# Designed miniproteins, single chains, continued (2), part 32

Each design is a single chain, and the fold is of that chain. pLDDT is the mean over its residues in the fold that is shown.

## One batch from the design tools (miniprotein)

Design m5086
Fold by ESMFold2-Fast:
Structure m5086 (fold): chain A 100 residues (1-100)
Amino acid sequence: DKEKFKAVYELTLRAIELAYEKAESEDAKKLFEVVRELLELRAKQIENGDTTDSEEMLKLEKEAEELYEKSKEDVEKAAEAALAATKPEAEKRYAELKEK
Protein backbone atom coordinates (compact mmCIF):
# COMPACT_ATOMS: atom_id res chain seq x y z
CA ASP A 1 0.00 0.00 0.00
CA LYS A 2 1.48 3.32 -1.16
CA GLU A 3 0.05 5.30 1.79
CA LYS A 4 1.49 2.85 4.34
CA PHE A 5 4.90 3.02 2.62
CA LYS A 6 4.75 6.84 2.65
CA ALA A 7 3.84 6.87 6.37
CA VAL A 8 6.74 4.52 7.26
CA TYR A 9 9.11 6.55 5.07
CA GLU A 10 8.09 9.91 6.63
CA LEU A 11 8.25 8.56 10.21
CA THR A 12 11.67 6.99 9.56
CA LEU A 13 13.01 10.28 8.15
CA ARG A 14 11.67 12.09 11.24
CA ALA A 15 13.39 9.59 13.54
CA ILE A 16 16.69 9.99 11.62
CA GLU A 17 16.44 13.81 11.87
CA LEU A 18 15.88 13.61 15.64
CA ALA A 19 18.72 11.09 16.05
CA TYR A 20 21.04 13.47 14.15
CA GLU A 21 20.04 16.33 16.50
CA LYS A 22 20.60 14.14 19.60
CA ALA A 23 23.95 12.69 18.44
CA GLU A 24 27.00 14.19 20.16
CA SER A 25 29.91 13.01 17.97
CA GLU A 26 30.67 13.96 14.37
CA ASP A 27 30.92 10.24 13.44
CA ALA A 28 27.42 9.57 14.84
CA LYS A 29 25.97 12.60 13.00
CA LYS A 30 27.67 11.46 9.77
CA LEU A 31 26.19 7.97 10.25
CA PHE A 32 22.65 9.39 10.38
CA GLU A 33 23.35 11.43 7.22
CA VAL A 34 24.52 8.23 5.46
CA VAL A 35 21.46 6.31 6.74
CA ARG A 36 19.16 9.06 5.38
CA GLU A 37 20.91 8.86 1.99
CA LEU A 38 20.54 5.04 1.97
CA LEU A 39 16.83 5.39 2.84
CA GLU A 40 16.30 7.81 -0.06
CA LEU A 41 18.09 5.42 -2.48
CA ARG A 42 16.03 2.48 -1.13
CA ALA A 43 12.80 4.45 -1.66
CA LYS A 44 13.77 5.13 -5.31
CA GLN A 45 14.66 1.43 -5.75
CA ILE A 46 11.20 0.39 -4.48
CA GLU A 47 9.46 3.05 -6.64
CA ASN A 48 11.29 1.75 -9.75
CA GLY A 49 10.63 -1.93 -8.91
CA ASP A 50 14.36 -2.66 -8.81
CA THR A 51 15.51 -5.33 -6.33
CA THR A 52 19.28 -4.95 -6.90
CA ASP A 53 21.36 -2.81 -4.57
CA SER A 54 23.46 -0.30 -6.50
CA GLU A 55 27.23 0.06 -6.09
CA GLU A 56 26.50 3.43 -4.43
CA MET A 57 24.22 1.75 -1.85
CA LEU A 58 26.87 -0.89 -1.07
CA LYS A 59 29.52 1.80 -0.51
CA LEU A 60 27.19 3.75 1.80
CA GLU A 61 26.38 0.56 3.77
CA LYS A 62 30.11 -0.04 4.32
CA GLU A 63 30.62 3.59 5.38
CA ALA A 64 27.69 3.29 7.83
CA GLU A 65 29.21 0.13 9.38
CA GLU A 66 32.58 1.86 9.88
CA LEU A 67 30.94 4.97 11.40
CA TYR A 68 28.80 2.79 13.70
CA GLU A 69 31.89 0.96 15.05
CA LYS A 70 33.58 4.33 15.78
CA SER A 71 30.54 5.83 17.58
CA LYS A 72 28.41 2.82 18.64
CA GLU A 73 27.38 4.08 22.11
CA ASP A 74 26.44 7.59 20.91
CA VAL A 75 24.54 6.21 17.87
CA GLU A 76 22.56 3.76 20.05
CA LYS A 77 21.63 6.44 22.63
CA ALA A 78 20.62 8.96 19.94
CA ALA A 79 18.58 6.35 18.02
CA GLU A 80 16.81 5.12 21.19
CA ALA A 81 15.90 8.69 22.21
CA ALA A 82 14.66 9.51 18.68
CA LEU A 83 12.51 6.34 18.50
CA ALA A 84 11.00 7.08 21.94
CA ALA A 85 10.18 10.66 20.83
CA THR A 86 8.51 9.50 17.58
CA LYS A 87 6.58 6.51 19.03
CA PRO A 88 3.32 8.40 19.89
CA GLU A 89 3.24 9.99 16.40
CA ALA A 90 3.92 6.60 14.74
CA GLU A 91 1.16 4.87 16.75
CA LYS A 92 -1.37 7.60 15.84
CA ARG A 93 -0.41 7.45 12.14
CA TYR A 94 -0.76 3.65 11.99
CA ALA A 95 -4.11 3.72 13.82
CA GLU A 96 -5.43 6.17 11.19
CA LEU A 97 -4.15 4.01 8.30
CA LYS A 98 -5.52 0.77 9.84
CA GLU A 99 -9.07 2.17 10.05
CA LYS A 100 -8.84 3.50 6.45
Scores: mean pLDDT 78

Design m5087
Fold by ESMFold2-Fast:
Structure m5087 (fold): chain A 88 residues (1-88)
Amino acid sequence: SELSREASRESGRKIREIGDEVQSQLSMRRVEEEIRRLEEEGREKGPEMMRRKGEEAIELGKQLQKDPASKKAGEYAIEEGKRLIEEA
């Protein structure tokens, strides 16, 4: 029936949405951890290293933006990289 087809389409869409959200959350967690590591290394070694670590974060963000599932994580990495360069 028409109602059965609608229910099947809704279930498929919901499963895809959950998958995309889980991947985005995993990417964000990994990027937050990597940015923390880069910032700590920059602070330890001085302003020139902090600038380089900020540039590395921007490059990471650009690569992540190529995949829709990690686009938000990539945007976060670029903004944090810019912040590290500005604080250097």
Scores: mean pLDDT 79

Design m5088
Fold by ESMFold2-Fast:
Structure m5088 (fold): chain A 110 residues (1-110)
Amino acid sequence: MEEERKERYKKAVDEIKSKFDELIALAEQRGLPEVVELIKQMRDEAIRVLKEAYEAGLDIDAVAEQILSVFDALKEVLETGTPEEVLEAARAAVDFMRGLLDWIRDQAAA
């Protein structure tokens, strides 16, 4: 049980790192350096969210699904959106990750 949970956590971290690195590459290909920095910040926050969720005894798969939904939304905007739409979506995604981190901390404190 404990080893399986740690393995799920490690797999989630690896998947999220890989997927956000893909978004960074897409933003770099589009020549959007401000978006690149926001995605890097989002990746770092997402990894922190997963770590704190793991330490708090929360459902890692459920938390990872929420992070991956943000990845899917941002990837679609990066592929189809204007630079302004991409920048706005990236800022909203960073705010979402911060909100998710705050929620996890509240759950850990309860």
Scores: mean pLDDT 85

Design m5089
Fold by ESMFold2-Fast:
Structure m5089 (fold): chain A 68 residues (1-68)
Amino acid sequence: GGSQGQIWSEHRVLLADPNVTEIFGLNIHPDFVEETLPKNTKLKRVVTSNVSAIAQLKAAGIETIEYT
């Protein structure tokens, strides 16, 4: 939805900033993992309750913590 798109917009700004080397704790929709996360992302750890996102993030090599 729109809120998820806004969160991803901020995330892309952090990804482009050369002073930012690691990103942690962002909740990401599974569609964004498949479509928008590059193999060389700065995203190192994500906390999420979305089971589908957990599987996709782990497949991308990102440390993933499930919150229930």
Scores: mean pLDDT 57

Design m5090
Fold by ESMFold2-Fast:
Structure m5090 (fold): chain A 139 residues (1-139)
Amino acid sequence: MEKFEEALKKFKEGKYEEAAKLAQEVVETSKDGGLRGASLALYAVSLFKQGKVEEALKLLEESLSLPIYAAGYWFVGANPKFKFKKIDEAYPVVAALVYILYQLGWLPKSLAIKMLEELLEQSTSPEGKRLIELLLEEL
């Protein structure tokens, strides 16, 4: 928990390499699904902010068990009727994908905002909600 808060702080300060390192440590050590999902999402977005686009998308693809390069826009942006078995872990990761797809110009801003707001309302993890709020602020 403390390392996740420090990672968020580093991200807000533009210290994306430090944020990524702290977030990765939480993913590797946490047994809490919501905290792991939020930290994995923060790790992916921190990699993206460093220009490591392929690494960020690959991390999200592996986490969602979905070929993001082939289906990411359709799965997340074009059809939001998706369902996940582990909602608390998946929702922050999907929010990170929405954020990255918007930054790449694959999603219009209005759709990105709507999807992030819907994910925020449906998320039950406190860490997941906080990460999605951060991504909404960064749009």
Scores: mean pLDDT 76

Design m5091
Fold by ESMFold2-Fast:
Structure m5091 (fold): chain A 99 residues (1-99)
Amino acid sequence: SAAEEVEKLIKELEEAIKAGDYVSAVKKIAELMPYLDPQEQRGAEGSAVEAALIGGGEAIEEAAKLLTPESIEQLKKLLPSADEERQEKLKELIKLAEE
């Protein structure tokens, strides 16, 4: 059932985060997206961004695939208030999402 698939994906997401596997964490968030309403999807996009900013590299590439034009514009507004390291990762994420 959809409920059993969601429960499985949440457990796999929690295990990925616990293991520091942020690439898998973002991928599990992506797999959860079809089960979520639009408001829940915005929250999940935010979680994917946070995981990507911790994990870097491939986690940023995976999170970029999940962003909507509206989410990209919100991230651009947050850029000036972020520290230098977070700005570098946010710029890469935005660049990849706009490709």
Scores: mean pLDDT 86

Design m5092
Fold by ESMFold2-Fast:
Structure m5092 (fold): chain A 71 residues (1-71)
Amino acid sequence: MKKEEIRKLKEELIRLLQSDDPYLGPEMAEILRKLKELATEEEQKEFDAEIDSVRDTRAQRLQKLREELKK
C-alpha cells in the first residue's frame, strides 16, 4: 500500500537526517524522489509541513558541519 510505503520512507528519511552522514546524501535523495512519486495530491498536503520541518533540521546540521569544516 502506498500510504505504508510513504510512512516507511518518511521514517527512513528522518533516520538518515539524524545520522547526519553526508555519505548518505544519495540515499536521502532517492527516498525523496520515491516519496514524490508515490504521494498523491492529498498525501502531499498531509506531510508537506512535516517534510519541511525535517528538511529544516537537516539544513541546520549541514550548516553546522560546514562551519566546522571551515575551522
Scores: mean pLDDT 65

Design m5093
Fold by ESMFold2-Fast:
Formats: sequence, structure tokens, C-alpha cells
Structure m5093 (fold): chain A 85 residues (1-85)
Amino acid sequence: MEEIEQLLNELKTKADEYLKRIKEAVEKGDFKKVVEIRNEFLKDAKSYLEKIREIATDPEEIQRAAEEIFKLVNEFFKELEKILS
């Protein structure tokens, strides 16, 4: 559980970093870069879920981690929409 919590916290920190990079790209008018950064985040989210699957001891741990990652991805897209508005 603690290792899974650490991985989830790392992904959350990375999500914030990706959003900062997106804001900078938007300020520069580089919308191609915005798409690239978004895709990098989604790839990272998938990678973290795969890492959690490798270390999890039961399916319930995987399910809870997947729900947290899904929530984080949804919050990321909500913030992205605000930045683009």
C-alpha cells in the first residue's frame, strides 16, 4: 500500500508539472506542444498503472489505484479546459 501511495503521489506531482508546461506553451501560442505534453502525461499515467499492477498483492489494490489515476486524469483534463478557455 505505501509503495502504491508513493507512486500515486509522484504521478500527482507530475500532473502539476505537465499543467505548468501546458500553460507556458499556451502563452507562446504553441498548441502543437500542448497536444504533445497532454500525450506525455497520458503515457505516464498508463506507465504508473502498469507499475502498480506489478507490485500490487491483490486485485482490490489495483482497482483502487486505477480509480485514483482515473480521477487524476479527469482533474487534469478539467484544468486543461480552464487553461484553454
Scores: mean pLDDT 84

Design m5094
Fold by ESMFold2-Fast:
Structure m5094 (fold): chain A 81 residues (1-81)
Amino acid sequence: MQEQIDAEVKEAIGEIAAAITLLATKNLPREERVQLAKDEIVRLAKIDPDVARAYYRSLKPHFTPEEAAELEKALDEAIAA
């Protein structure tokens, strides 16, 4: 059950981080919101790739398909590094 608890905690951390990003960037220009989200994905991926994946999944519905593709690219590059 440790693996299940760890996965749930990582998912929750990613969701909380996504909520903070959305709140903090609410009044920023769209391009700046995308850049800050990309920077946070890279930061989180260096800490734990599962947290970064949870963060991306939580953010994806709040961005356009084009913006979401930029975030996915940043996630894939950060995890591959």
Scores: mean pLDDT 83

Design m5095
Fold by ESMFold2-Fast:
Structure m5095 (fold): chain A 91 residues (1-91)
Amino acid sequence: SEIDTLVDEAERLVKQAEEALSKGDREKAKVLIHRAVSTLREIARVLKEQGKEEAAERIMKLADEAYKNIDTDLEKALQLLREAVELARSV
C-alpha cells in the first residue's frame, strides 16, 4: 500500500541518519533527518485522508518536534522520528 511504502522509506531514512551520526557525519545526518521529516509529513497527510486524524496529528507533531531539534539535539530528533515511525506502523 502507499502508506506501507512511505513507512518503509521513513524507517530507512532514520536508520541511515543514525548510521551517519554514529560515524560523526552530522551534515549527512541532518539531510537524512530533513528527508525523514518530509516523508512523515506525507504519511500524516495520507492518514488524514483515510480518516485516521488522531494518528496523523500525533505523527505530524513528532515530525515537527524532530525538525526543531535538528540544530540543537540530533539524538533527540532521531528518537522522535523513531517514535513517529513506530506509530505509523501501528496504524
Scores: mean pLDDT 90

Design m5096
Fold by ESMFold2-Fast:
Formats: structure tokens, sequence, C-alpha cells
Structure m5096 (fold): chain A 105 residues (1-105)
């Protein structure tokens, strides 16, 4: 799934496999961009809190490191508002911290 693939992106980044992480993230983001908001919401609601944080951290790491999209810019997008509404701001903050820690390696 799209969510599982972003969790895998985070794992690849932890392993130092940045080229493999970038390739998977780019392919997965393309699929995410054509996924309906309703379908995405339903899939996210099935995740545990830890899986939600890891999914978001993988997505946020991709946006900042590989897509050249600052999180401040992402926070103005419809996708951000959907994700924040479903996941909540507390888990978003945890995901940002996790992504920043991983990207410092």
Amino acid sequence: SILEDFIKVLELLKEGKWDEAEKLARQTFKKLSVTSPKELKADIEKLSEEEKVNFLAGLLAYLKRFAGTPWEVFEKTPLYFLLEHVIGPELFEKAKKLADEILKK
C-alpha cells in the first residue's frame, strides 16, 4: 500500500539506503497524487499511532530531502489539511521530529 511504502522509505533511510529510499518515495508519491481523499482517509484510519507517525515521517523526509518542498509550503496544501484532520497535530509533530532526526544522518 501507499502508506506501507512510505513506512518502508523511512526504514531505508534509517539503513542509509538513500538512493533506494528516493526511488521508492518518488514512485509512491506519484500514486498518492492520484489517490482519492476518501480512499486515503480510510486507509490511514486502519493504521496504529506508530504506523501513522512512521508513514508521515517517510512522506515528510521525502518532501524535504528529495522533492525540495519545505514543510512550511507543504502545510499550505490540501493534502496536508487532509492528513492533519485524520492523524492530528500531535502525531504530525512527532513525525516532523522523527524525519529531522533521520535526515541528520
Scores: mean pLDDT 86

Design m5097
Fold by ESMFold2-Fast:
Structure m5097 (fold): chain A 81 residues (1-81)
Amino acid sequence: SAAEKEAAKLREEALKKVEELLEKYKQGEISLDELDKGILGVLFETYRKLSEILPEEEAEKLYAELAAEIGKMYKEALKEV
């Protein structure tokens, strides 16, 4: 459906924004606080947009899956000995 395609695009855009934030952090362009706030902003905005186009149950499921993926990306990027 059109909503499913839009949801997939929102997910792709969210992941790309998080990758850009992680890269800026690695380059020393933003602080850890700015990274954390940036990621929370992406998650909040993505959930809001998903909730506008999908039933609540589907929006919550996709948000949970996206948040888990972002959490994994964050941990992998910040992995220290």
Scores: mean pLDDT 86

Design m5098
Fold by ESMFold2-Fast:
Structure m5098 (fold): chain A 74 residues (1-74)
Amino acid sequence: SAMDKIKVSDFQEELKKAGYYFLANLFPLAQVDLEAEVPKSEADALLEKLKSSEDPYSDENIQALADLLKPFIP
């Protein structure tokens, strides 16, 4: 349902609001489809993981973001 999804652009804005500008700036570099929708549960889980991480920019966290966005990259 629509309530179970969030736009990629809205998730990018949530990352910016949380201060993760480096991760948000990866979206245009990867040419991510900003109008696509991702599972809200997965987006929320990643954001919470980043907030609890000692290094939000670790290879693990970058890979988790890449895995979430992979279907929307050309």
Scores: mean pLDDT 84

Design m5099
Fold by ESMFold2-Fast:
Order: sequence, then structure tokens, then C-alpha cells
Structure m5099 (fold): chain A 61 residues (1-61)
Amino acid sequence: SRREALVERAAARLREVDPEVEDPVAALKQLLDSHSNSTVAALLGLRTSAVSAIRRYLESL
């Protein structure tokens, strides 16, 4: 789905920032829990709207 594709893109970008990350989805959830959408967007090179969509999707699981 489009939401899953956004999560995979964020996970790939997180691996570029931190190549040693073993569980990028868990690390992404932790980043979203401790940082604003704007901060995560800047860190991962994504749009704030994409980060917002990812947050809502992961919260729905």
C-alpha cells in the first residue's frame, strides 16, 4: 500500500543516517515518539506530510 511504501522509504533513509540500525521500523517508531514530525522530516529528508502519514499508519497497527 502507499502507507507501507512510505514506511519502507523512511526505513531506507534511516539506514542511510544510521547504517548499524537492526530494526529500522522500531527505530522509526522511537524517533516519532520522541521528536516532532518536522524534526523527523528534516532528519530523514522527507516531507512533513509524509511523516504525519507514517505516524498515523504506525499508530493504527
Scores: mean pLDDT 81

Design m5100
Fold by ESMFold2-Fast:
Structure m5100 (fold): chain A 94 residues (1-94)
Amino acid sequence: MIDEMLKVIDEMKEKLAAAKTKGELERVVLEYMSKLKELALKSGDEKIIEAVDEFIKKVSEVLQQLRDGKISLEEAKKKILELLDEFKKKLLEI
């Protein structure tokens, strides 16, 4: 399960780097958060589920800042990539 989640994280990073609009960034984020949540639920591991829920909460806060015009598209990408690296590290510790 963790190996499959790591693959999804790497795919999300590539698609985020390619996103050219706020709408495209939001679409990628929502799609991959859904995939990660599905994998977490299939794992049945409470620690993995909690890690994904914390990640989703933090990323949702970044998306809200972008929607409110408080940060730029490039700043949102940077913050989400940093959150993906933090999430990846946390998964490797489980």
Scores: mean pLDDT 86

Design m5101
Fold by ESMFold2-Fast:
Structure m5101 (fold): chain A 79 residues (1-79)
Amino acid sequence: MTLLERLQAAPEEERDALIDELVKRLNSKSPEDQELARKIVRLELERGAFLTDEEIAKELGVSPEKVKEIREQLEKASS
């Protein structure tokens, strides 16, 4: 299952704990990168599985390249 499918299956009260655990597993330990990762995961959960890196970047005010970097780290952290 994808990371998004696993998080969508979790109860709302458990989603925050799962997001925090996932963010702790990122290669980047920067508070800015960890906060961005949390925002990306929340946005994907709220709007569904078909958001592009460009759509997320526009919503969060960051570059698409930065979104792609963090999403790749999140995928690795979920494995």
Scores: mean pLDDT 75

Design m5102
Fold by ESMFold2-Fast:
Structure m5102 (fold): chain A 76 residues (1-76)
Amino acid sequence: SAALEEEWRELLRRAQELAQRMVEKLKAAPPEEQGRLLEEMQRILQELERAARLAKETGDLTPLREMIRRAEELLA
């Protein structure tokens, strides 16, 4: 539906902004923290991938939306 397509576009936009913030945070981090931050970001990306796969299978964007929100909070 048009509503689901609109929500997918919004979630993709938010995911792109989130990825940009992750890169900026990693670049600003001291060398000692970069490894830990990279590991944390990889875990977030894996959870997002899992939530996106579930959303695609069920047609329910709620898990993906909630995971993006949580990731945004962690990086605020």
Scores: mean pLDDT 82

Design m5103
Fold by ESMFold2-Fast:
Structure m5103 (fold): chain A 73 residues (1-73)
Amino acid sequence: TTTVDLKKGGSATVGDYTIELSDDGRKVYVIYKGKVVIEADIRNPRGYSSDLKLTLTVTPVDENTFRVTLKKD
């Protein structure tokens, strides 16, 4: 399990994954080998990739910052 705080339009690298927060802060993407493997909307801030056994959870911290948790089973 890895947790990162992202600002709108920001990204973070977590191992082989890139986590991106959209400029409007409404969507979070997990990218693996150039492909979006998880997309989560901030209104339903969970995503899952069955192929990679990844669970994504997004929690707002403030107006511009979101806490993203990526769990591998």
Scores: mean pLDDT 79

Design m5104
Fold by ESMFold2-Fast:
Structure m5104 (fold): chain A 76 residues (1-76)
Amino acid sequence: SLEEILAKVTKENAKELAEELKKKGQEAFERGDFDKAVEYYNAALEITEKFPEELFKLGMEIAAEYLALAVARVFK
């Protein structure tokens, strides 16, 4: 579950886990599973927020993709 993944986050694995969750969010969006896409993007952002000095750029990229998904959903 996402809670189990978030509980295992360390500084060393945070980037890899955030990138994995971002990819899962993209895959969910492509399947039309918007609720799952939102869950994955939120989880990825939580990880980047725990380590802002290391993951600031990744956090900004994830936030931008999340906004793009929200726009795509509203204007379809």
Scores: mean pLDDT 80

Design m5105
Fold by ESMFold2-Fast:
Structure m5105 (fold): chain A 79 residues (1-79)
Amino acid sequence: MPSEGAQLLKQAIDYFRKGDYEKAIEYLRQMLDLLGFDEEKQKLLIETFKTYFSGEKVSEEKSKQFDEILNEVFGRIEK
């Protein structure tokens, strides 16, 4: 079965796609808490997801930070 972290991430992405940012953020926070991410990394991920789904351009620096944190998330989900 997919891990709890993977399930929470899928739910978060689904709600972001639906435009339900409140539920999306709640699931994303639950996943990040489960995986042991600090508040700063959680805020960065949440803000970056909001920016992507709002149609605003993400800076190269934030895009790189987002990719690095996503790789860390996937690494922790596989444990």
Scores: mean pLDDT 73

Design m5106
Fold by ESMFold2-Fast:
Structure m5106 (fold): chain A 80 residues (1-80)
Amino acid sequence: LEELERYLEELARWMVEHREELREQIEAQIAETRELLAKASGMEREIYELAVRALEAALAGDKEAAVEAARELARKAVEY
């Protein structure tokens, strides 16, 4: 858990730092994840909602929100 949590937190920070360079890639990933979210239920739905939240926060430059969402995502992903 802690290794995955650390990895996703670092990834979230990196995406915030490089958000202008990664804008198209992040927007594409949000669109793909939203399509998966529309078909998901239960824990899977919660995981995709957190993934979208982290990506949207990263795109907006909200480092705190992106890291927090990534942390919750890691915790739910290991439970699923």
Scores: mean pLDDT 82

Design m5107
Fold by ESMFold2-Fast:
Structure m5107 (fold): chain A 71 residues (1-71)
Amino acid sequence: SSAEELEKLKEELEEEAQRLTVRAMSAGPAALDEAVARLRELAKEHPELREVALQLMERMRAAFAASQAAA
């Protein structure tokens, strides 16, 4: 079903976003920009995931900002 496939894609996108966030925290702000750009490109292929991708980008930026504030 389309709905089941959409849920699977959401989970995959969330896992990819977490992986990219961890990489960005280690590699710095350029890696964060690369991660956000990659998520945006993936979201362009699946318009139904656009809102989920935006939420993940917000979480990614917030997590990075928090890690930078602690440093």
Scores: mean pLDDT 78

Design m5108
Fold by ESMFold2-Fast:
Structure m5108 (fold): chain A 71 residues (1-71)
Amino acid sequence: MPSLQQLLDEARRELQEALDRGASEEELRRVLLGQARRIQDALADQPDLLDQALQELAREYGRVLEELRRR
């Protein structure tokens, strides 16, 4: 089972790589949904960690989305 840190590091990497390749807001949303599903599957038996992970993922998505909208 991947750790919370590994799941979040992977999600941050995927979102940043998408942004760096010039992904649209729609493409970033697809990356977000894919990472959310991965986190949900990995943490299904740990609801408190799942909630924390999804909140951190939402914060990272917000950061990346703001950066996209400034361009």
Scores: mean pLDDT 83

Design m5109
Fold by ESMFold2-Fast:
Structure m5109 (fold): chain A 88 residues (1-88)
Amino acid sequence: SAEKERLLEEAIRAVREAAEALRAAGALTPEQAEELIEEAEKVLRELAETASLEELRAVAEGARAAAEAARRMRAEAEAAGTRLPPVD
């Protein structure tokens, strides 16, 4: 159970990182980033109730890969001089 909780926390953290990186890259609005985080957290928590440890490990790995890809998109957008619309 503790390992499942740790993997769930890692997956949620990775999704949050991915959403923030995509927002910074201009691929998501702040509202879309928040919706993605909320929806993913809901789905991941529901999955954690029934999924095996191996399945949660695969999900956490996938979430980390998505966060890495999103960080690359952000770096590419910054290098290209892409501007985000002001939100605040």
Scores: mean pLDDT 82

Design m5110
Fold by ESMFold2-Fast:
Structure m5110 (fold): chain A 73 residues (1-73)
Amino acid sequence: EAARLEEFLARMRAEAAKDPENRALYERLLKEGIALALGVPLSVLTELDRRDPGAGIQAFLREVEEAVEEALR
């Protein structure tokens, strides 16, 4: 659910902050984790990233954050 996804995102950010060298790894894990948490196929996230490298994940994250914020109201 939304709260669980928010906690997952917070954990990923915390891990990336601890070890910036692992940032790229956590970006990949974040993409896969979001796909699992929301039931979105990883191929969809990969296609978005392919169309706009780096921006695809960020656009998806913005949509997810907006949906989570609405769900928490």
Scores: mean pLDDT 59

Design m5111
Fold by ESMFold2-Fast:
Structure m5111 (fold): chain A 60 residues (1-60)
Amino acid sequence: AEAERARRQAVLDEAEKKARETLIKNNGDKQAAVRAAFETAGGQLSPAELVGVLMRALYG
């Protein structure tokens, strides 16, 4: 249970980092950042999680 929660958080953290990296490389391309985050998580992100990752990448 806790190990699975930690693993899920690691996936979200990795998706956020990939989204931020994509924003830097693609001059703020939000659509590319969203795709990179979604693909990094193997398509497993819910819409709410994907929005959260993108918001943290843009404003965190």
Scores: mean pLDDT 77

Design m5112
Fold by ESMFold2-Fast:
Structure m5112 (fold): chain A 95 residues (1-95)
Amino acid sequence: SSVIEKVKKVEDEIIELIKKYIKDPGSARIFIGIVRDSFDSILYYLKQGNYDEAIKGVQDMKDWLIKQFKNLNKPDAVKQVEKLFNELIEEIKKS
């Protein structure tokens, strides 16, 4: 599925953003764990055909990550997170 491939690509890009902008290795590992768990849930819902719950999962993770990067004063990370997740939400809606 092109949507499943897009989700996995966005997961990898978000993990790379965390590694780039969160310099403390312990904090980066915790954030990556939360992101991976959230993406696993999104993939589960997509595979079950539950697109509404998948979109909600993406939106919740987007809002959480934006709040974290704002608290860390990383405005460039905020912009990249917003773009990646908004594009992912639109891709899921079109599937």
Scores: mean pLDDT 90

Design m5113
Fold by ESMFold2-Fast:
Structure m5113 (fold): chain A 64 residues (1-64)
Amino acid sequence: VLDFEQRLSAAKSVEELQALERDVSVELGVRDIKKAVGLLVSPEEIEELKQLQELQEKIKDRLK
């Protein structure tokens, strides 16, 4: 999550933001699957999933 926040802060172009959006979407999918199979069980990991969702929304707002 921290690495994605750093990438968002450093992004200078629409292309960089689109690449970041794809990477965040992939990470969200991976974490959702881990949660579904019972591998993502800590409150911290669940909170990181929420942070990734918030980050995805911020990226979409910047792509407006």
Scores: mean pLDDT 76

Design m5114
Fold by ESMFold2-Fast:
Structure m5114 (fold): chain A 92 residues (1-92)
Amino acid sequence: YTISVSALVDGKLAEKKTITDDSFERAAEQAVEWVVEVAEKYNEVEIRIDTSGTEEQAKELAKLAVKRLEEAGIEIEKVEVIGNTVFIWTKP
């Protein structure tokens, strides 16, 4: 599986990371760990996660990301899943 995470600040690409693993669960855990790191680094950020997995796996990834962000004390403005892509906007 391939998961690409893009972090946008004020609509501009700030950072991007691509994760590859034969296990979706391991790829998702690594992607979400980086999502949390980026959200902690920037006060307000738009995170886009593109996955080579199914739409259902994208929804599972979104749930995991939300859980980890909330556990880290990060407020979420909104979350959307469109096909195999997850969009997360954090609150200042």
Scores: mean pLDDT 82

Design m5115
Fold by ESMFold2-Fast:
Structure m5115 (fold): chain A 90 residues (1-90)
Amino acid sequence: IDPLKLVSLQVRLVGLGTDLALTHNLSDEEQQELANTIKQAVRLVEEGRFEEALSVLEQTLDSLVAKGKITQAEKDEVLADVKQAIEDAK
């Protein structure tokens, strides 16, 4: 993977996570979980494990829906942006 594509992916995912945290008043623990999942996803993409990277991000978004922090529609919008960011990193 191109190092600049990986950096671009990390910046985009951190931006999405920051927007979610600020817009939906995520707890410190929820913010930490999201940050850890973003780190894991970036590492999985670096390893060429694109489907697993998408899966761990989707699971964290599903957890936020289950907690009532975001709606299903908001999850679908963020997941579409995540899918595009991962695709652009290939």
Scores: mean pLDDT 84

Design m5116
Fold by ESMFold2-Fast:
Structure m5116 (fold): chain A 63 residues (1-63)
Amino acid sequence: MSNEEIAEEIVKEALKKFPGKSLDDIDLTPLIRKYFGFGPSHPFMSDEGKEVYDLTVELFKSK
């Protein structure tokens, strides 16, 4: 699964769990942690995990 595909799945799951919520009202940390083991601000977060977080934010802003 590509980083883009993971980001799309995170967006889909966040919208399913938090219908009608904006990005500012949604905590993405548990969803990112599910795939990468760490939150996006954690010092041991991989570069791939940070990229997926950034892609997830961009996808939310474009919807």
Scores: mean pLDDT 72

Design m5117
Fold by ESMFold2-Fast:
Structure m5117 (fold): chain A 115 residues (1-115)
Amino acid sequence: GAASDERFARLQAELRAKGVRVDFRAVNLKEVMEEYKLTPEELAEAVGEIVREHMRKRPELSDELVDALAELARELTRRNIENDPDGDGYAFVLADLTEEEVRERVKEIIEKKKK
């Protein structure tokens, strides 16, 4: 909703103030969702973990900003899938991550949780 969009705009402004560029884009993960029988919530959680891990590599970002970005990515991904349940399993991830890298990382996270 609008509140999530406002949080995104604020987080992006804070990142820019610190000289950090971060952009999100949609990545089609329908194939992964079907292969692993993932719910929208499970996919959203995995996407949040990917964003958190990637952002933690930037020492200029506080843990609070990293967590906020991860939660935003999770929420945007969940909302996108829930608003279009017959559409593709699009996830919102960092624009510098490739679709293949995201796919491989989701697979790794899901396989680790099975143990």
Scores: mean pLDDT 72

Design m5118
Fold by ESMFold2-Fast:
Structure m5118 (fold): chain A 78 residues (1-78)
Amino acid sequence: SKIEQQIELGRETRRKLVELGMTLEDLKKLSKEILKIQKENKDLDKQDEEILKWVKENFPEEAAKVYEEYIEKIKALR
């Protein structure tokens, strides 16, 4: 199902970010920012744009690429 694919994509992305050296604190900061963006913006495409912008500004380039690929795959499942 699409839900199972979304869960697996999230798990795979988290694993890749950890392998790139992202800490639990880094992932908590990302989660907090995602919740803030979702609260401030109800449009899913605008949420994706703002999350990706934040990731590119706050994470190393390789980690930002991993997250960008995750967003593209999630959008394809909508």
Scores: mean pLDDT 84

Design m5119
Fold by ESMFold2-Fast:
Structure m5119 (fold): chain A 100 residues (1-100)
Amino acid sequence: GSITVKLNPKSQTVPAGSDATFTATVTASAAGEYRVTMYVYKDGKLVQKQTKTLSIAAGSSATVTFTIKNLEANSTYTVKVVAEGPAGRASDTGTITVTG
């Protein structure tokens, strides 16, 4: 099977006290349920994890939105999204820069 996942935006800058929002678009060759997990890292350490489920028709795309809260001022985070299901597994990465 064929699967892709794409984060939008790939990178974003947010002010202190604001949330960061990513849209993940999953495209899959096989119909079924797909588990989409977002991992948030700071200094190589996993600090947040969210999982959502999408239903996708064969050869179609679906989107899911992740909102990342409790971001520290003057910090940089790495984000990894992983989509898993009948067509296989795919991942994409992004970044968040938090200002003071």
Scores: mean pLDDT 90

